# Designed miniproteins, single chains, continued (2), part 42

Each design is a single chain, and the fold is of that chain. pLDDT is the mean over its residues in the fold that is shown.

## One batch from the design tools (miniprotein)

Design m5433
Fold by ESMFold2-Fast:
Structure m5433 (fold): chain A 64 residues (1-64)
Amino acid sequence: TKEEMGEASREAVLRAGGDERQAEAGQRSALETGKGSDAARGVLDAGGDPQQAVSAARAVEEAG
């Protein structure tokens, strides 16, 4: 579900060293579209690094 994708994205960002704001941005984007690319964009827009963004995208794709 999109809820599972959002939760997976959040956990992946935090594990990759992202902060709560970056994790929430990835989660919100995943909940809206269910796309890893959108979760990654959300993380980057919130100031996350490329590794955190990639981690979010992979988590969404694995959860979907």
Scores: mean pLDDT 84

Design m5434
Fold by ESMFold2-Fast:
Structure m5434 (fold): chain A 65 residues (1-65)
Amino acid sequence: MEKRREEELRLTREAMEKLADEVRRGPDGSWVFVATVKTVSEQVAMEILAVALEFLGEKVEVEFR
């Protein structure tokens, strides 16, 4: 189970990084993904991935410009 969780976390984070314009660490150790979203579908994809990453135990914040 742990091995599968680590892979799911890695894949979800990689997907977030592909959609984000900027990736940084927050002062509380969270990952901050900043995206300029030009379409509703891209925004929805980022929101779904953010929820999945938080569910997998990562602290994540998504900022839309």
Scores: mean pLDDT 75

Design m5435
Fold by ESMFold2-Fast:
Structure m5435 (fold): chain A 61 residues (1-61)
Amino acid sequence: MNEKSEKEAEERKKRIDTLMEQLVKGEIKLSDLSKTEKVRLYGRAVKENSPLAEKLKEYLK
């Protein structure tokens, strides 16, 4: 991977981690998220085997 891309990936990862945590705690709703945010959270949820992965997949159809 390129060093430049790694810094951007780290910042994106932190943002997605925050959103994932807020969703798990019920602080935000899936409807409050943009399509782009839902796609990124879906990838994270699948990797973490979260029940949110199934709900996010339905919203992306």
Scores: mean pLDDT 72

Design m5436
Fold by ESMFold2-Fast:
Structure m5436 (fold): chain A 61 residues (1-61)
Amino acid sequence: SEFEKEKEELLTKYRNEAGQRLADETARRGPLPADEVEALAQKLFSEATKKAEEEYNKRKS
């Protein structure tokens, strides 16, 4: 459906932004332990999903 397509496009957009932010943070801070990288990635991608859902809900209204 059109709504499903729009939601997927928003998820892709925010996932790409999260990936770039992860790269920027690791470049800025230098090498991080693997567990800290995982925690940061989980946080950023969780936030990306939430942002996509919130923006999708606003557009749907």
Scores: mean pLDDT 80

Design m5437
Fold by ESMFold2-Fast:
Structure m5437 (fold): chain A 64 residues (1-64)
Amino acid sequence: LIDLLQEQAAKDGVDIRRMIATEDLETLELALASFVASEKSLPNPSPETKFLPAGAEAALAERE
């Protein structure tokens, strides 16, 4: 999964492996959300699309 995400992100000029190494979780979450939205061909993000399994667990863990 990370390898596929890295390939897709690299096309957009984003380096996922580097972000993981540098602890840039906020940027990584943003990249993950964009990638998942593109992959599923979501027409317009809504509040529901913010509840993504990929990255959502990190955001939810921050709440407790």
Scores: mean pLDDT 57

Design m5438
Fold by ESMFold2-Fast:
Structure m5438 (fold): chain A 61 residues (1-61)
Amino acid sequence: SAKQAPPLPNYTDDMTPEQWGELAKERALKAGLSPEQAQDIGDKAKQSAQSVDDMDKQRQL
């Protein structure tokens, strides 16, 4: 749970899932979370963004 981290900005089409995950990790680090917690938050954000990207690709086909 990332309850102590500030809210992430809205995901935009200009970001890859990898970039979104890195942004989430950086935000968690700035909020004072450990590198391990920040990495976990980044990985989860990347997975969520990847799911959205995959759904959009399937919908357009």
Scores: mean pLDDT 68

Design m5439
Fold by ESMFold2-Fast:
Structure m5439 (fold): chain A 63 residues (1-63)
Amino acid sequence: EKRKEFEENMKKIHEEVHDAFRLIIDALKKKYGDEEGAEKIYATFDKQVPKSEEELKKIIEEK
């Protein structure tokens, strides 16, 4: 909490990683035509990766 800039950077990195992964999956679907595999991988990733700092904190606190 004392590292407000660190938390802002972490949130930005999380958003960038999530967006970049989406782009990678879309590129894989287009290049290899494996839409089923790519969709399954993306759904698994999207389900497991927290989309916000609040969701991340909930996951950490539950463990």
Scores: mean pLDDT 65

Design m5440
Fold by ESMFold2-Fast:
Structure m5440 (fold): chain A 72 residues (1-72)
Amino acid sequence: VKELADKAFEEALRHTQRGREEGQRAERATRYTGLALRGIGEGMQVILDTAKKEGEKGREAARLALEKLKEA
């Protein structure tokens, strides 16, 4: 079971490494995903829903809102 998970992780890692060399796009996507995975309550979920609706522009706005929330 862990062996299958390791294989899936390895494939994801290789896919991510190709994007990593291209810098900013992969980095932004990875950071946004990390914030989504953390989850900080229903407030964040509402922000993510808005980001999904607005697409890429919404994701940038949601990221700024999450950063403001962390500083509060």
Scores: mean pLDDT 57

Design m5441
Fold by ESMFold2-Fast:
Structure m5441 (fold): chain A 95 residues (1-95)
Amino acid sequence: LRELLRERLRESLDVPEEVLEARLELLTEAIELTIEELERRGVLSREEVERLLLGAIEDNLSEEEAKQVEEIAKLMEEKMRERELALRAELAARR
């Protein structure tokens, strides 16, 4: 998953390697938090989430699976925002 995300980010982002790696790290943390949340709720297992995300990257999803990925993507976006806010708070605390 991480390698596929790195490849996609390189295709879509014309930025220095340091910025690319920072964004990849943030994205992979958001994915991990999303998997943990879905497992905690008993909705999807880690294997199921990873399979759905891989299917989305490969454009190999049924209509039903595409709806599940849409819900996963929304949760990932929320987790990514939470991580950005946490990083900003951490930086402010160092002052």
Scores: mean pLDDT 73

Design m5442
Fold by ESMFold2-Fast:
Structure m5442 (fold): chain A 76 residues (1-76)
Amino acid sequence: MTPEQQAALEEIAKIVEELGPKLAEALEAGDLERAREIFEEMRKRLLEIASKISDEEFKKAVEEMLAEEEAVLDSL
């Protein structure tokens, strides 16, 4: 793993720790509008990190993960 990839993973972990609990709280409350707003913020930050990574497989994995989460939210 490159230092760039390692830094990206640490930044992703921080974003998930900050926004994950807020997203879970919104979903538990049935506030789908707020859940979508929080997810959009998370998606934006994660895509910015992915754009700085030279590894196409890593970028693709992040994009696929975000697409799966978006599909779940759309089904609610």
Scores: mean pLDDT 74

Design m5443
Fold by ESMFold2-Fast:
Structure m5443 (fold): chain A 112 residues (1-112)
Amino acid sequence: GEKYVEEAEKHNEEAEEALEKGDLKKSHEHIVKGSKYSQEAYKEGKKGESLKMLSKTSEISGKLSIKMGNKEGGETSLEDSKKIYEEAKKLGYKEAEKEGKKSVEENEELLK
């Protein structure tokens, strides 16, 4: 559980750094790993922390899609961030709900 949350956080950080440097391929590789570790954390009962990490992953994924000229990918990232936000809200994970709302707002802004 906890190890998967820590790995997801590290991969989200590496994905953002790669994106800032214009390394879109490296950013994508870290997005994929961050998502996988977050899903494993969720399965092990770290649901709130996992949803918080998945929200951040969806935000970075949205930014990557727009930088690649992939508007459809950006729309998918927005849909994913909305689902994560609604799940966090439904389950009462306040920190994940807060991060989820931010990720939805960021993805909506990217598509304007």
Scores: mean pLDDT 89

Design m5444
Fold by ESMFold2-Fast:
Structure m5444 (fold): chain A 66 residues (1-66)
Amino acid sequence: SIEEKIREKAEELTKDVDTFGVPREEFIERVTREALALMKAFRLDEFNEGLVELALLMVEIDLRSQ
């Protein structure tokens, strides 16, 4: 499924990133959720790697601002 592809890409992209004290599994789920929300907002029906990268950036900005 698209959700599984997004989660796999989120896990790949987060291997070497700072999770800001959030457990890695929780961080991956936050990125996955954000990417799915972006797909819905942009009305995309296909997997797009760039959306997962944007979702990661958005999650990092949110955590950094806390």
Scores: mean pLDDT 80

Design m5445
Fold by ESMFold2-Fast:
Structure m5445 (fold): chain A 85 residues (1-85)
Amino acid sequence: GREKLEEMIAEAREVAAKAKDPELKEAAELFVEGLEAAMEGNYEKAVELLKEGALLAAKALGIEVSEEEAEKQARGLVEAMKEAM
């Protein structure tokens, strides 16, 4: 579980480093911070950061996502990470 999360963080950091779009870069950086918060056990902070990252990525890609839907997806991901660790 944890090793896969570390791999996901490394991949997200690489995406952030290579991103040319400022909003996609910021979204990737928020995703990294959210995954790191989850690994530290700070699940409420993880949900907030992952939600913000998802909303920025959706906006940059022209995808319509509600704040409620983004929070639900972020919370689901954090719960899945808790069960895998």
Scores: mean pLDDT 80

Design m5446
Fold by ESMFold2-Fast:
Structure m5446 (fold): chain A 74 residues (1-74)
Amino acid sequence: NLEEEIKKYEEKLETGSGKEKEEALFNLGVAYFEMGDFEKAREVFQRLLEEFPDSKYREEAEALYQAALDVLYE
């Protein structure tokens, strides 16, 4: 259930440590992307790339960020 996962990761983003926030941002971006909310996915992935530039999710987040932009501006 994507709605339940989004809520879970939003809570982790508010209360978690840096590592938990990094993971929550990546999972939130993926969940929004899967839900078809490309605007929110773009914003969340942009935030991940800005706040955690050395993230292990960097390459995947950059790819999904670009994919979201391609949908929004096609």
Scores: mean pLDDT 82

Design m5447
Fold by ESMFold2-Fast:
Structure m5447 (fold): chain A 79 residues (1-79)
Amino acid sequence: MEEVEKLRKEVDDKIKELREMALKSKNPQVRELYNEAIDEAARLLRQAEKSETDEEKVKLYQEAIDRINKAIEEAKRLE
């Protein structure tokens, strides 16, 4: 369970960071990009919580992290 708990906390922390970044951003396109990533990550987190296996939970949490990181990278190119 250590890997599952670690990834879940990482997703929660990253969503909180993105939310703060979206609020502080002066660029409407960047704000929208972050908000879309937050929504998708939250959806993946919800799916992970409904999953019966640790393997599926890890996969979904990793997908959420990857989605968040991709949004941050794309936002940097827009600024």
Scores: mean pLDDT 82

Design m5448
Fold by ESMFold2-Fast:
Structure m5448 (fold): chain A 71 residues (1-71)
Amino acid sequence: TITKEEYFETEEEAREAAEKWAEENLPGAVLVQDEQLSEDVRKLVYRAGDKVAVAELVREPDRVRLRIAVF
């Protein structure tokens, strides 16, 4: 289930938002995967115990889309 979807001007802003979201919503979470899937798609995976959050950053020509799903 998608828990958060938000748009940013830069990939750096989207990444910072993902890190902040993980810190606030998954205390003690560690970044277990940081993968550039293509030139325009980056995937970050955070884990806290049995909870996993996947943040997907998609670069568009005029913005970056951040989606976070929790499992």
Scores: mean pLDDT 84

Design m5449
Fold by ESMFold2-Fast:
Structure m5449 (fold): chain A 81 residues (1-81)
Amino acid sequence: MEKLYEEVKKLIDEAKELAERLLSHPQPPARVRFLLERIDALKEKADYAYKNKDENLMKTILEQARDIVEELRRLQAELEA
């Protein structure tokens, strides 16, 4: 559980950093704001799953966080290309 929670927190931090960089562009993609809202929701959910020791929920959150980070990385690469 601890290991999963730490991995989720790292992905959330990475996603927030990527989103902040994308939002600093003159014309940020509208998708970035939607992804930020999802990251905030996942953080609350991860804290809840950790408190309740719900490993299955934490694994689901981990996959969702990975997907969001990957999408943000793709958006960043497209803007830098």
Scores: mean pLDDT 83

Design m5450
Fold by ESMFold2-Fast:
Structure m5450 (fold): chain A 69 residues (1-69)
Amino acid sequence: SDEENQDFTDHLRTYADGGDVDSTNQRLRDRFDRERQDFLDNRDENLQRLRKIGRETYEKNKKLSEETR
């Protein structure tokens, strides 16, 4: 509904611009630090998973080639 869109927009405006600059700036820094940490943690986990899949696929294909008769 329009109310949900308005609330979200107001939330983002407060988050970015704010009416209370000092409090908003501290909230922004804390939020960005947390989001950055979550992003890095999630990326590392996803990269490790992808790397494992790639390694397993490579080993499987290599073993298949080594088993040539």
Scores: mean pLDDT 66

Design m5451
Fold by ESMFold2-Fast:
Structure m5451 (fold): chain A 91 residues (1-91)
Amino acid sequence: MELPASFPERLTALIDRLEELVANSPQLSPEQKEEILAHLAAAREALAAGRYEEALEHLRKALEILRENGIDVLELETELGVLELALAVYK
């Protein structure tokens, strides 16, 4: 069974949404923003290489940092969970 063609598109969209959220979160310190953006950059590189598990792991870490800093990420965590489940089923 192959991953849907929409899987990389949904993963890219999730990374884009997280980058926007970081930019629009003044409560994050510059250091916290840099750490989150580093994980998002690593997720983009992993995605480009077809390393979907690695991309999802970096996104999970980015969401964890956001949540620990009081940012509402429930919708984004739900989307990540769906993508993690999809990869597990098709792997």
Scores: mean pLDDT 83

Design m5452
Fold by ESMFold2-Fast:
Structure m5452 (fold): chain A 78 residues (1-78)
Amino acid sequence: MPYGSELLLLMEIYKLSPFISTVVGEGGDESAKQFVEALRKGNFNTAAKILEQIIEKNRSTLHPKVIKAGEKDIEKLR
């Protein structure tokens, strides 16, 4: 996953669930880049929307625990 090290650092800074790396990875490289850029800029509502779109598109492939953790962090970022 591109930006993996930066993603992990930002997740630690903003106290996001470790499952966010799984969600972002499932969204592919473009979504991962957009999510990292949104967090870097402090655009938390944009970051939340990116996570929501990845989860919505990948509900059939994501584990229910990962979805629940992602939805909790979406609310935290809003």
Scores: mean pLDDT 80

Design m5453
Fold by ESMFold2-Fast:
Structure m5453 (fold): chain A 86 residues (1-86)
Amino acid sequence: GRRLVDAALGIPDLSEEERARIEAERDAPGEFTYVVLGRYMVREGIRVAELARRLGISRRTASRILRLGLEEEIRRGMELIQRGIG
């Protein structure tokens, strides 16, 4: 939906590549839009009920967005630790 893509595009410090990929999902928001939005909302401490209300989506969809965001944050953190990049 329009609100999901617009919310994701409103995230500060998105790369040009991330913005282009989110725009490609404008008519049918996919997993990438959900992951990017979820990562930002998890970092901001947004709860499932608040996210659902703000975006006019179901609690099930809001829960999925936050779960995908959290899973990606954990994955990135674990990859950096495991590869010793730093």
Scores: mean pLDDT 76

Design m5454
Fold by ESMFold2-Fast:
Structure m5454 (fold): chain A 84 residues (1-84)
Amino acid sequence: PLDEDELAAAVTEVVAAVTISLGKNQGVMSEEQLEGAEAIIEAVRRNPARGEELRPLALDVMNGKITDGVKKVYKEVFGKELKS
């Protein structure tokens, strides 16, 4: 079985990947949601120990909530502000 950190990282990546897939195939996600989800996937892949921190942000993005936390992760990963 996966440990708790590996499980949190895997759940975070799956939630963000589902958001991207739904946005590209169904057109139900905004550009900001897709960019936020891509940043969260990159962040968790760079450091899986952040899975617990990033999981609620991935869920926020999937639900259309571009929080300050999501914008912060985007800036950390891509070095620029997430467009409003």
Scores: mean pLDDT 78

Design m5455
Fold by ESMFold2-Fast:
Structure m5455 (fold): chain A 88 residues (1-88)
Amino acid sequence: HHMEEKEKAVEGFAQELLDRGYITPEDAEKLKEALLEGKDVEVTVRAPGSPEQAERLAEGIKGRVEALKEKYGLPDFKLTLKPVALEP
């Protein structure tokens, strides 16, 4: 039950993206490791809708990652997001 607040925030963020189908379970684990340990990571972001909407989602995720890093004093790392539109 007891985790550091930063670990809970990082796990909650990754879980939100996973629950929404935006990332795979493998990428969710890599993202958590990157945020907590400062490892460079590449994550595929799967967004419903157009390529433009997928790019906007990826930019929103980058903004939230930066906010988490600032709030919890997380290490710097290189985040590469690959937006993929799920529009049929």
Scores: mean pLDDT 79

Design m5456
Fold by ESMFold2-Fast:
Structure m5456 (fold): chain A 96 residues (1-96)
Amino acid sequence: MSKEELIRQALELGSAEGLLRMLIWLLKKNPDLDQEQVKQTILNMLDQVIEFMKDEEHREELLRLKEEIVNASALDMAEQASEALERLLEEIEKKI
């Protein structure tokens, strides 16, 4: 994989992680927020990240994460997804 492709993947992961961090803060501040809509936003974002990832092991990790979190609360879903994306970002950064 080229360094340019790794940088593009890092930017995509960083953008998604930033969105998740924002959603976590919004959920903590607004507990009455529509949980189903937030959950769908998180799942759609994960699907976009999975489609962008070229590494098969990283794609598999995100697909497993999606299956594990689908029945979680919106907050737990966002926190678990954020942690997983941070971990993948660190792995990609080591290759740049």
Scores: mean pLDDT 82

Design m5457
Fold by ESMFold2-Fast:
Structure m5457 (fold): chain A 76 residues (1-76)
Amino acid sequence: SMAEKRAEVAKKLREEIKKALEKGELKPELAEAILEVIDIELNETDPAKKAAKLAELDEKYRELGEEAEAELAAKK
């Protein structure tokens, strides 16, 4: 089934992301972002709802980037 194929791909991708993160090859924020996209892809089958969730994730990344910049500026 499509759900089984999606779960298999997601499991492999999650393992690769985890290995890259443990080796320091991937930023934690980027790893979290990729994992959230995978979760939306697996759990949302409605194209309109999927698009809305991905748009919300894009806004979240923008806010996280701004917060990170502000935090770094405040610590200096």
Scores: mean pLDDT 70

Design m5458
Fold by ESMFold2-Fast:
Structure m5458 (fold): chain A 61 residues (1-61)
Amino acid sequence: SMDDIQRVRDQQRQQDDALLQRAQAEISKATSDEQQQQVLDDHQGQLDALSAQTAAQLAAV
């Protein structure tokens, strides 16, 4: 249903925001370009995993 779809989307938005806040905190601790790139790569991997999870949940409704 549309309500189930909206719930899944709202959950993804909350998780996206949490991942962004964590990445920003880790970037602020990074003291080199290499450390910054590692944080960005880790964040992208987490976003990709979350997107795949959300797509699977949407396919199940």
Scores: mean pLDDT 86

Design m5459
Fold by ESMFold2-Fast:
Structure m5459 (fold): chain A 87 residues (1-87)
Amino acid sequence: VEELLKEMEKLIDEVAKKHPEIARVLRSNLEIIKKAYENGDEKKFKLAAERLIRVAEQYAEGFKEKDPEVAEILRKIAEVARKLLES
């Protein structure tokens, strides 16, 4: 779990280089995931991870044509969040 959270932070940092406002939204969701994990709140952890998947996928679709590179990073964020749910 901790390695997946670190991977997600790095991916969000890449998004922040071009779209800091979107990265802020993603970081807010990641912070909720981290707090839920630290507190052992499994329900909140799952809900926060599912929300991050939806948000990242929606942004990826929005950037698909205008910034395919960022869209790919956003899809990777969603993939890492899915791995968190499977762990």
Scores: mean pLDDT 82

Design m5460
Fold by ESMFold2-Fast:
Structure m5460 (fold): chain A 86 residues (1-86)
Amino acid sequence: GMAESIANYIEAIGRQLANKGLEDTSKQLLELAEQIRNGTLSAADALKKSISLLEETAKKNPQLRDFLEDMANYLRSLLRDYQEAS
C-alpha cells in the first residue's frame, strides 16, 4: 500500500545516509519507517518528521547540505502528492 511504499523509501534514505557516515540520522529514519509499518505513526507524519530531520542534519553537515536538502525537497513533493490524493 501507499504507507508501505513511503516506509520503504524512508528506510532506503536511512541506509544511504548510514553509508555516508550519518549514523544517528539513519537510525532515526529507520525508526520512522518501522513506526509506519507497525501503525504507530501515519505516513504523512513520518514524512514531515523525516523532512525536519534532514533539514536539521543539513545544518550540521554543510559538506552534504545540497544532497540532504534535495532529499528533503523530494519528500515534500511526496507529502503534497499524498495529501492531494485524499
Scores: mean pLDDT 85

Design m5461
Fold by ESMFold2-Fast:
Structure m5461 (fold): chain A 70 residues (1-70)
Amino acid sequence: MSKREIVERGAEIWQKLSDPARQKAGKVIAEKLKEGKSPLEALEIARKEAEEAGDELTAEQLRRMIEILK
């Protein structure tokens, strides 16, 4: 699977979770991918938005995903 397919599938799964913070992050990632952003750019945008919202746990999970994928 490509990095794009992995991130796209992950975003779909997160949007279906009962956790509102992950639902929001998954939606942001999916929207940025549709706008033509790379997988890493989409993850970085979602991480920044999570940090700005004060959702430190979601931001840390996104930072870990970025480190693994780059």
Scores: mean pLDDT 82

Design m5462
Fold by ESMFold2-Fast:
Structure m5462 (fold): chain A 60 residues (1-60)
Amino acid sequence: GKFEKVIAKEYTEDPVDKRPILPGQEVYKTKSGNIYASEESVEKLKKDPISGKKIEEELL
């Protein structure tokens, strides 16, 4: 995986599902600094031909 697993330090939201991410939760961070609550959220973006291209660029 091209994602870094990190512990959330502050409240944020998953950009795909808008689910709350609380401090202390394990999250996936891309090289560009975008945070995803799960691998499933990333896979949803990869299946969209526009969003998938963006995510591949951010993972490199």
Scores: mean pLDDT 65

Design m5463
Fold by ESMFold2-Fast:
Structure m5463 (fold): chain A 65 residues (1-65)
Amino acid sequence: SMEERRKEAIEALIKAGLSEEEAREVVEMLLNGASDEEVLAKLTKTLGEVRARAALHELKRVLGL
């Protein structure tokens, strides 16, 4: 279900180093159709560029995007 995918995506971001609030925000951005560039910019502030790219790839896989 989308609810289960959303929970998995949030948990993956928390494990990567985001707070629960930041993780929820990023997942909502992706589900609301934010561009890869917008999501990468947000993730890069916390994770750095390499980790942000890996996290975005995993999020898209988990969410089925």
Scores: mean pLDDT 85

Design m5464
Fold by ESMFold2-Fast:
Structure m5464 (fold): chain A 58 residues (1-58)
Amino acid sequence: MEVEEKTYELLKELLKTKSEIEAINEAFEYAKKLLNGNVFEATNITVKAALKVREEKK
């Protein structure tokens, strides 16, 4: 799986048991690790994942 898909799936799983802030922080660190510390791209991927999950929770 690509970094975007992996980060989104991880965020969905984390949100089943963790608070939003904890889940987002953990997903961000995971994306950053996969992107060799690219904070800008990790932030973009994490924000996109969070927006998709929020749409599903309506």
Scores: mean pLDDT 78

Design m5465
Fold by ESMFold2-Fast:
Structure m5465 (fold): chain A 67 residues (1-67)
Amino acid sequence: MDKLLEELNKAAKEGDLEKVKELSAEYAKKRSDQSVSLYSAANILKAAGSLGDEVSKALSEGLLEGL
């Protein structure tokens, strides 16, 4: 399912907000349900302990751009 989720988690742990936004957009493009994509990616990063306010914002913006 997702090499992209692994890369997204890595970018979030490294604090690379632009990469988080970019990978989130790519992840959203691969899903038919964008709301499910946003929820799934957010839960993955939250579980990894990498989801902070700025990371959360970048993730949300990326997933929405991947429309």
Scores: mean pLDDT 64

Design m5466
Fold by ESMFold2-Fast:
Structure m5466 (fold): chain A 75 residues (1-75)
Amino acid sequence: MKSEVVSAEEAADRVRASMLKVAAEAAEELGISVEEVEAAVDAYVARLRAAAPQALVSTVTDADGREVEVAQPLP
């Protein structure tokens, strides 16, 4: 597992870019539109920026081998 502490702004940018790259497949998996996935990602990164000045970014691999970056705000 890969984990890195970065600024909340850097984490938000990386998470957004990573999730949008797989947005079409995520939309199909969840049964929603790509636009709904994009809106959810935008809401998530906005909360991340507001929560703390730093975040822990982790690369997660799903069952299909797709790698996405997720972030947890650090207190």
Scores: mean pLDDT 74

Design m5467
Fold by ESMFold2-Fast:
Structure m5467 (fold): chain A 90 residues (1-90)
Amino acid sequence: SDTLVKNLEKEIGRKLTDEEVALVKTGYNTARQAKLFGKSDEEIVEILEKYLKPLVEKYGAQKIAKAFKGQGFESEIRKALERISGEKIE
């Protein structure tokens, strides 16, 4: 969503590229559709891991976690970010 992109830009302190915007929006929308279709929490975590990995490698897991706060999928996002980074997400 546009709110999620704006939150992430605020946490990073710069504007996202078109490719990074696509990763955020596609990843979030794919996870949301998977949940609506009754996919498991593990499948949702795998989707989020795939789409968030490039952003975590560039910006760090903590900034991405803050951007997603209040946007839903909090437990699945935490698990995905912890798998990518090896860091504990607060």
Scores: mean pLDDT 85

Design m5468
Fold by ESMFold2-Fast:
Structure m5468 (fold): chain A 69 residues (1-69)
Amino acid sequence: MSFAELVERVWEAGLRAQEAIRARDVEALREQAKTLRELAEEAKKAGYPQVAEMAESTAEVVERAIEEL
């Protein structure tokens, strides 16, 4: 997967997580957190540590949102 594709997927997962927060959809939030963790692993394997950090940070925010709901 390219750098641009990884960045776009992280961004899309973040947007879907925001929609899930508004809907109070904990299951959808858990799915986005999993996707972000998988994207972080893929970014590390591809040699894009900054994208991996972005995905991990976004996953942490999503996981925190689940705890607050």
Scores: mean pLDDT 85

Design m5469
Fold by ESMFold2-Fast:
Structure m5469 (fold): chain A 72 residues (1-72)
Amino acid sequence: SREEDTRRAVEGFRRALAAGSGAGAAASIADMAKVGAPKEVVQEMLREAERAFGADHPAVRAARAAMEKYGV
């Protein structure tokens, strides 16, 4: 369900940030964008990933590409 998908993505994002996993953080952002989560929520997740990994990190770039693909 959308609720379960959102919860899993948020939990995955938090675990990825704690573990220093850019790939995990990017995957969570992509999942949120794909399920049509509110734009402001996805943008906030991107800002947190940028703060954790840097705006030029490959994972942050992948997250931006996913947001563009899903219209967020």
Scores: mean pLDDT 83

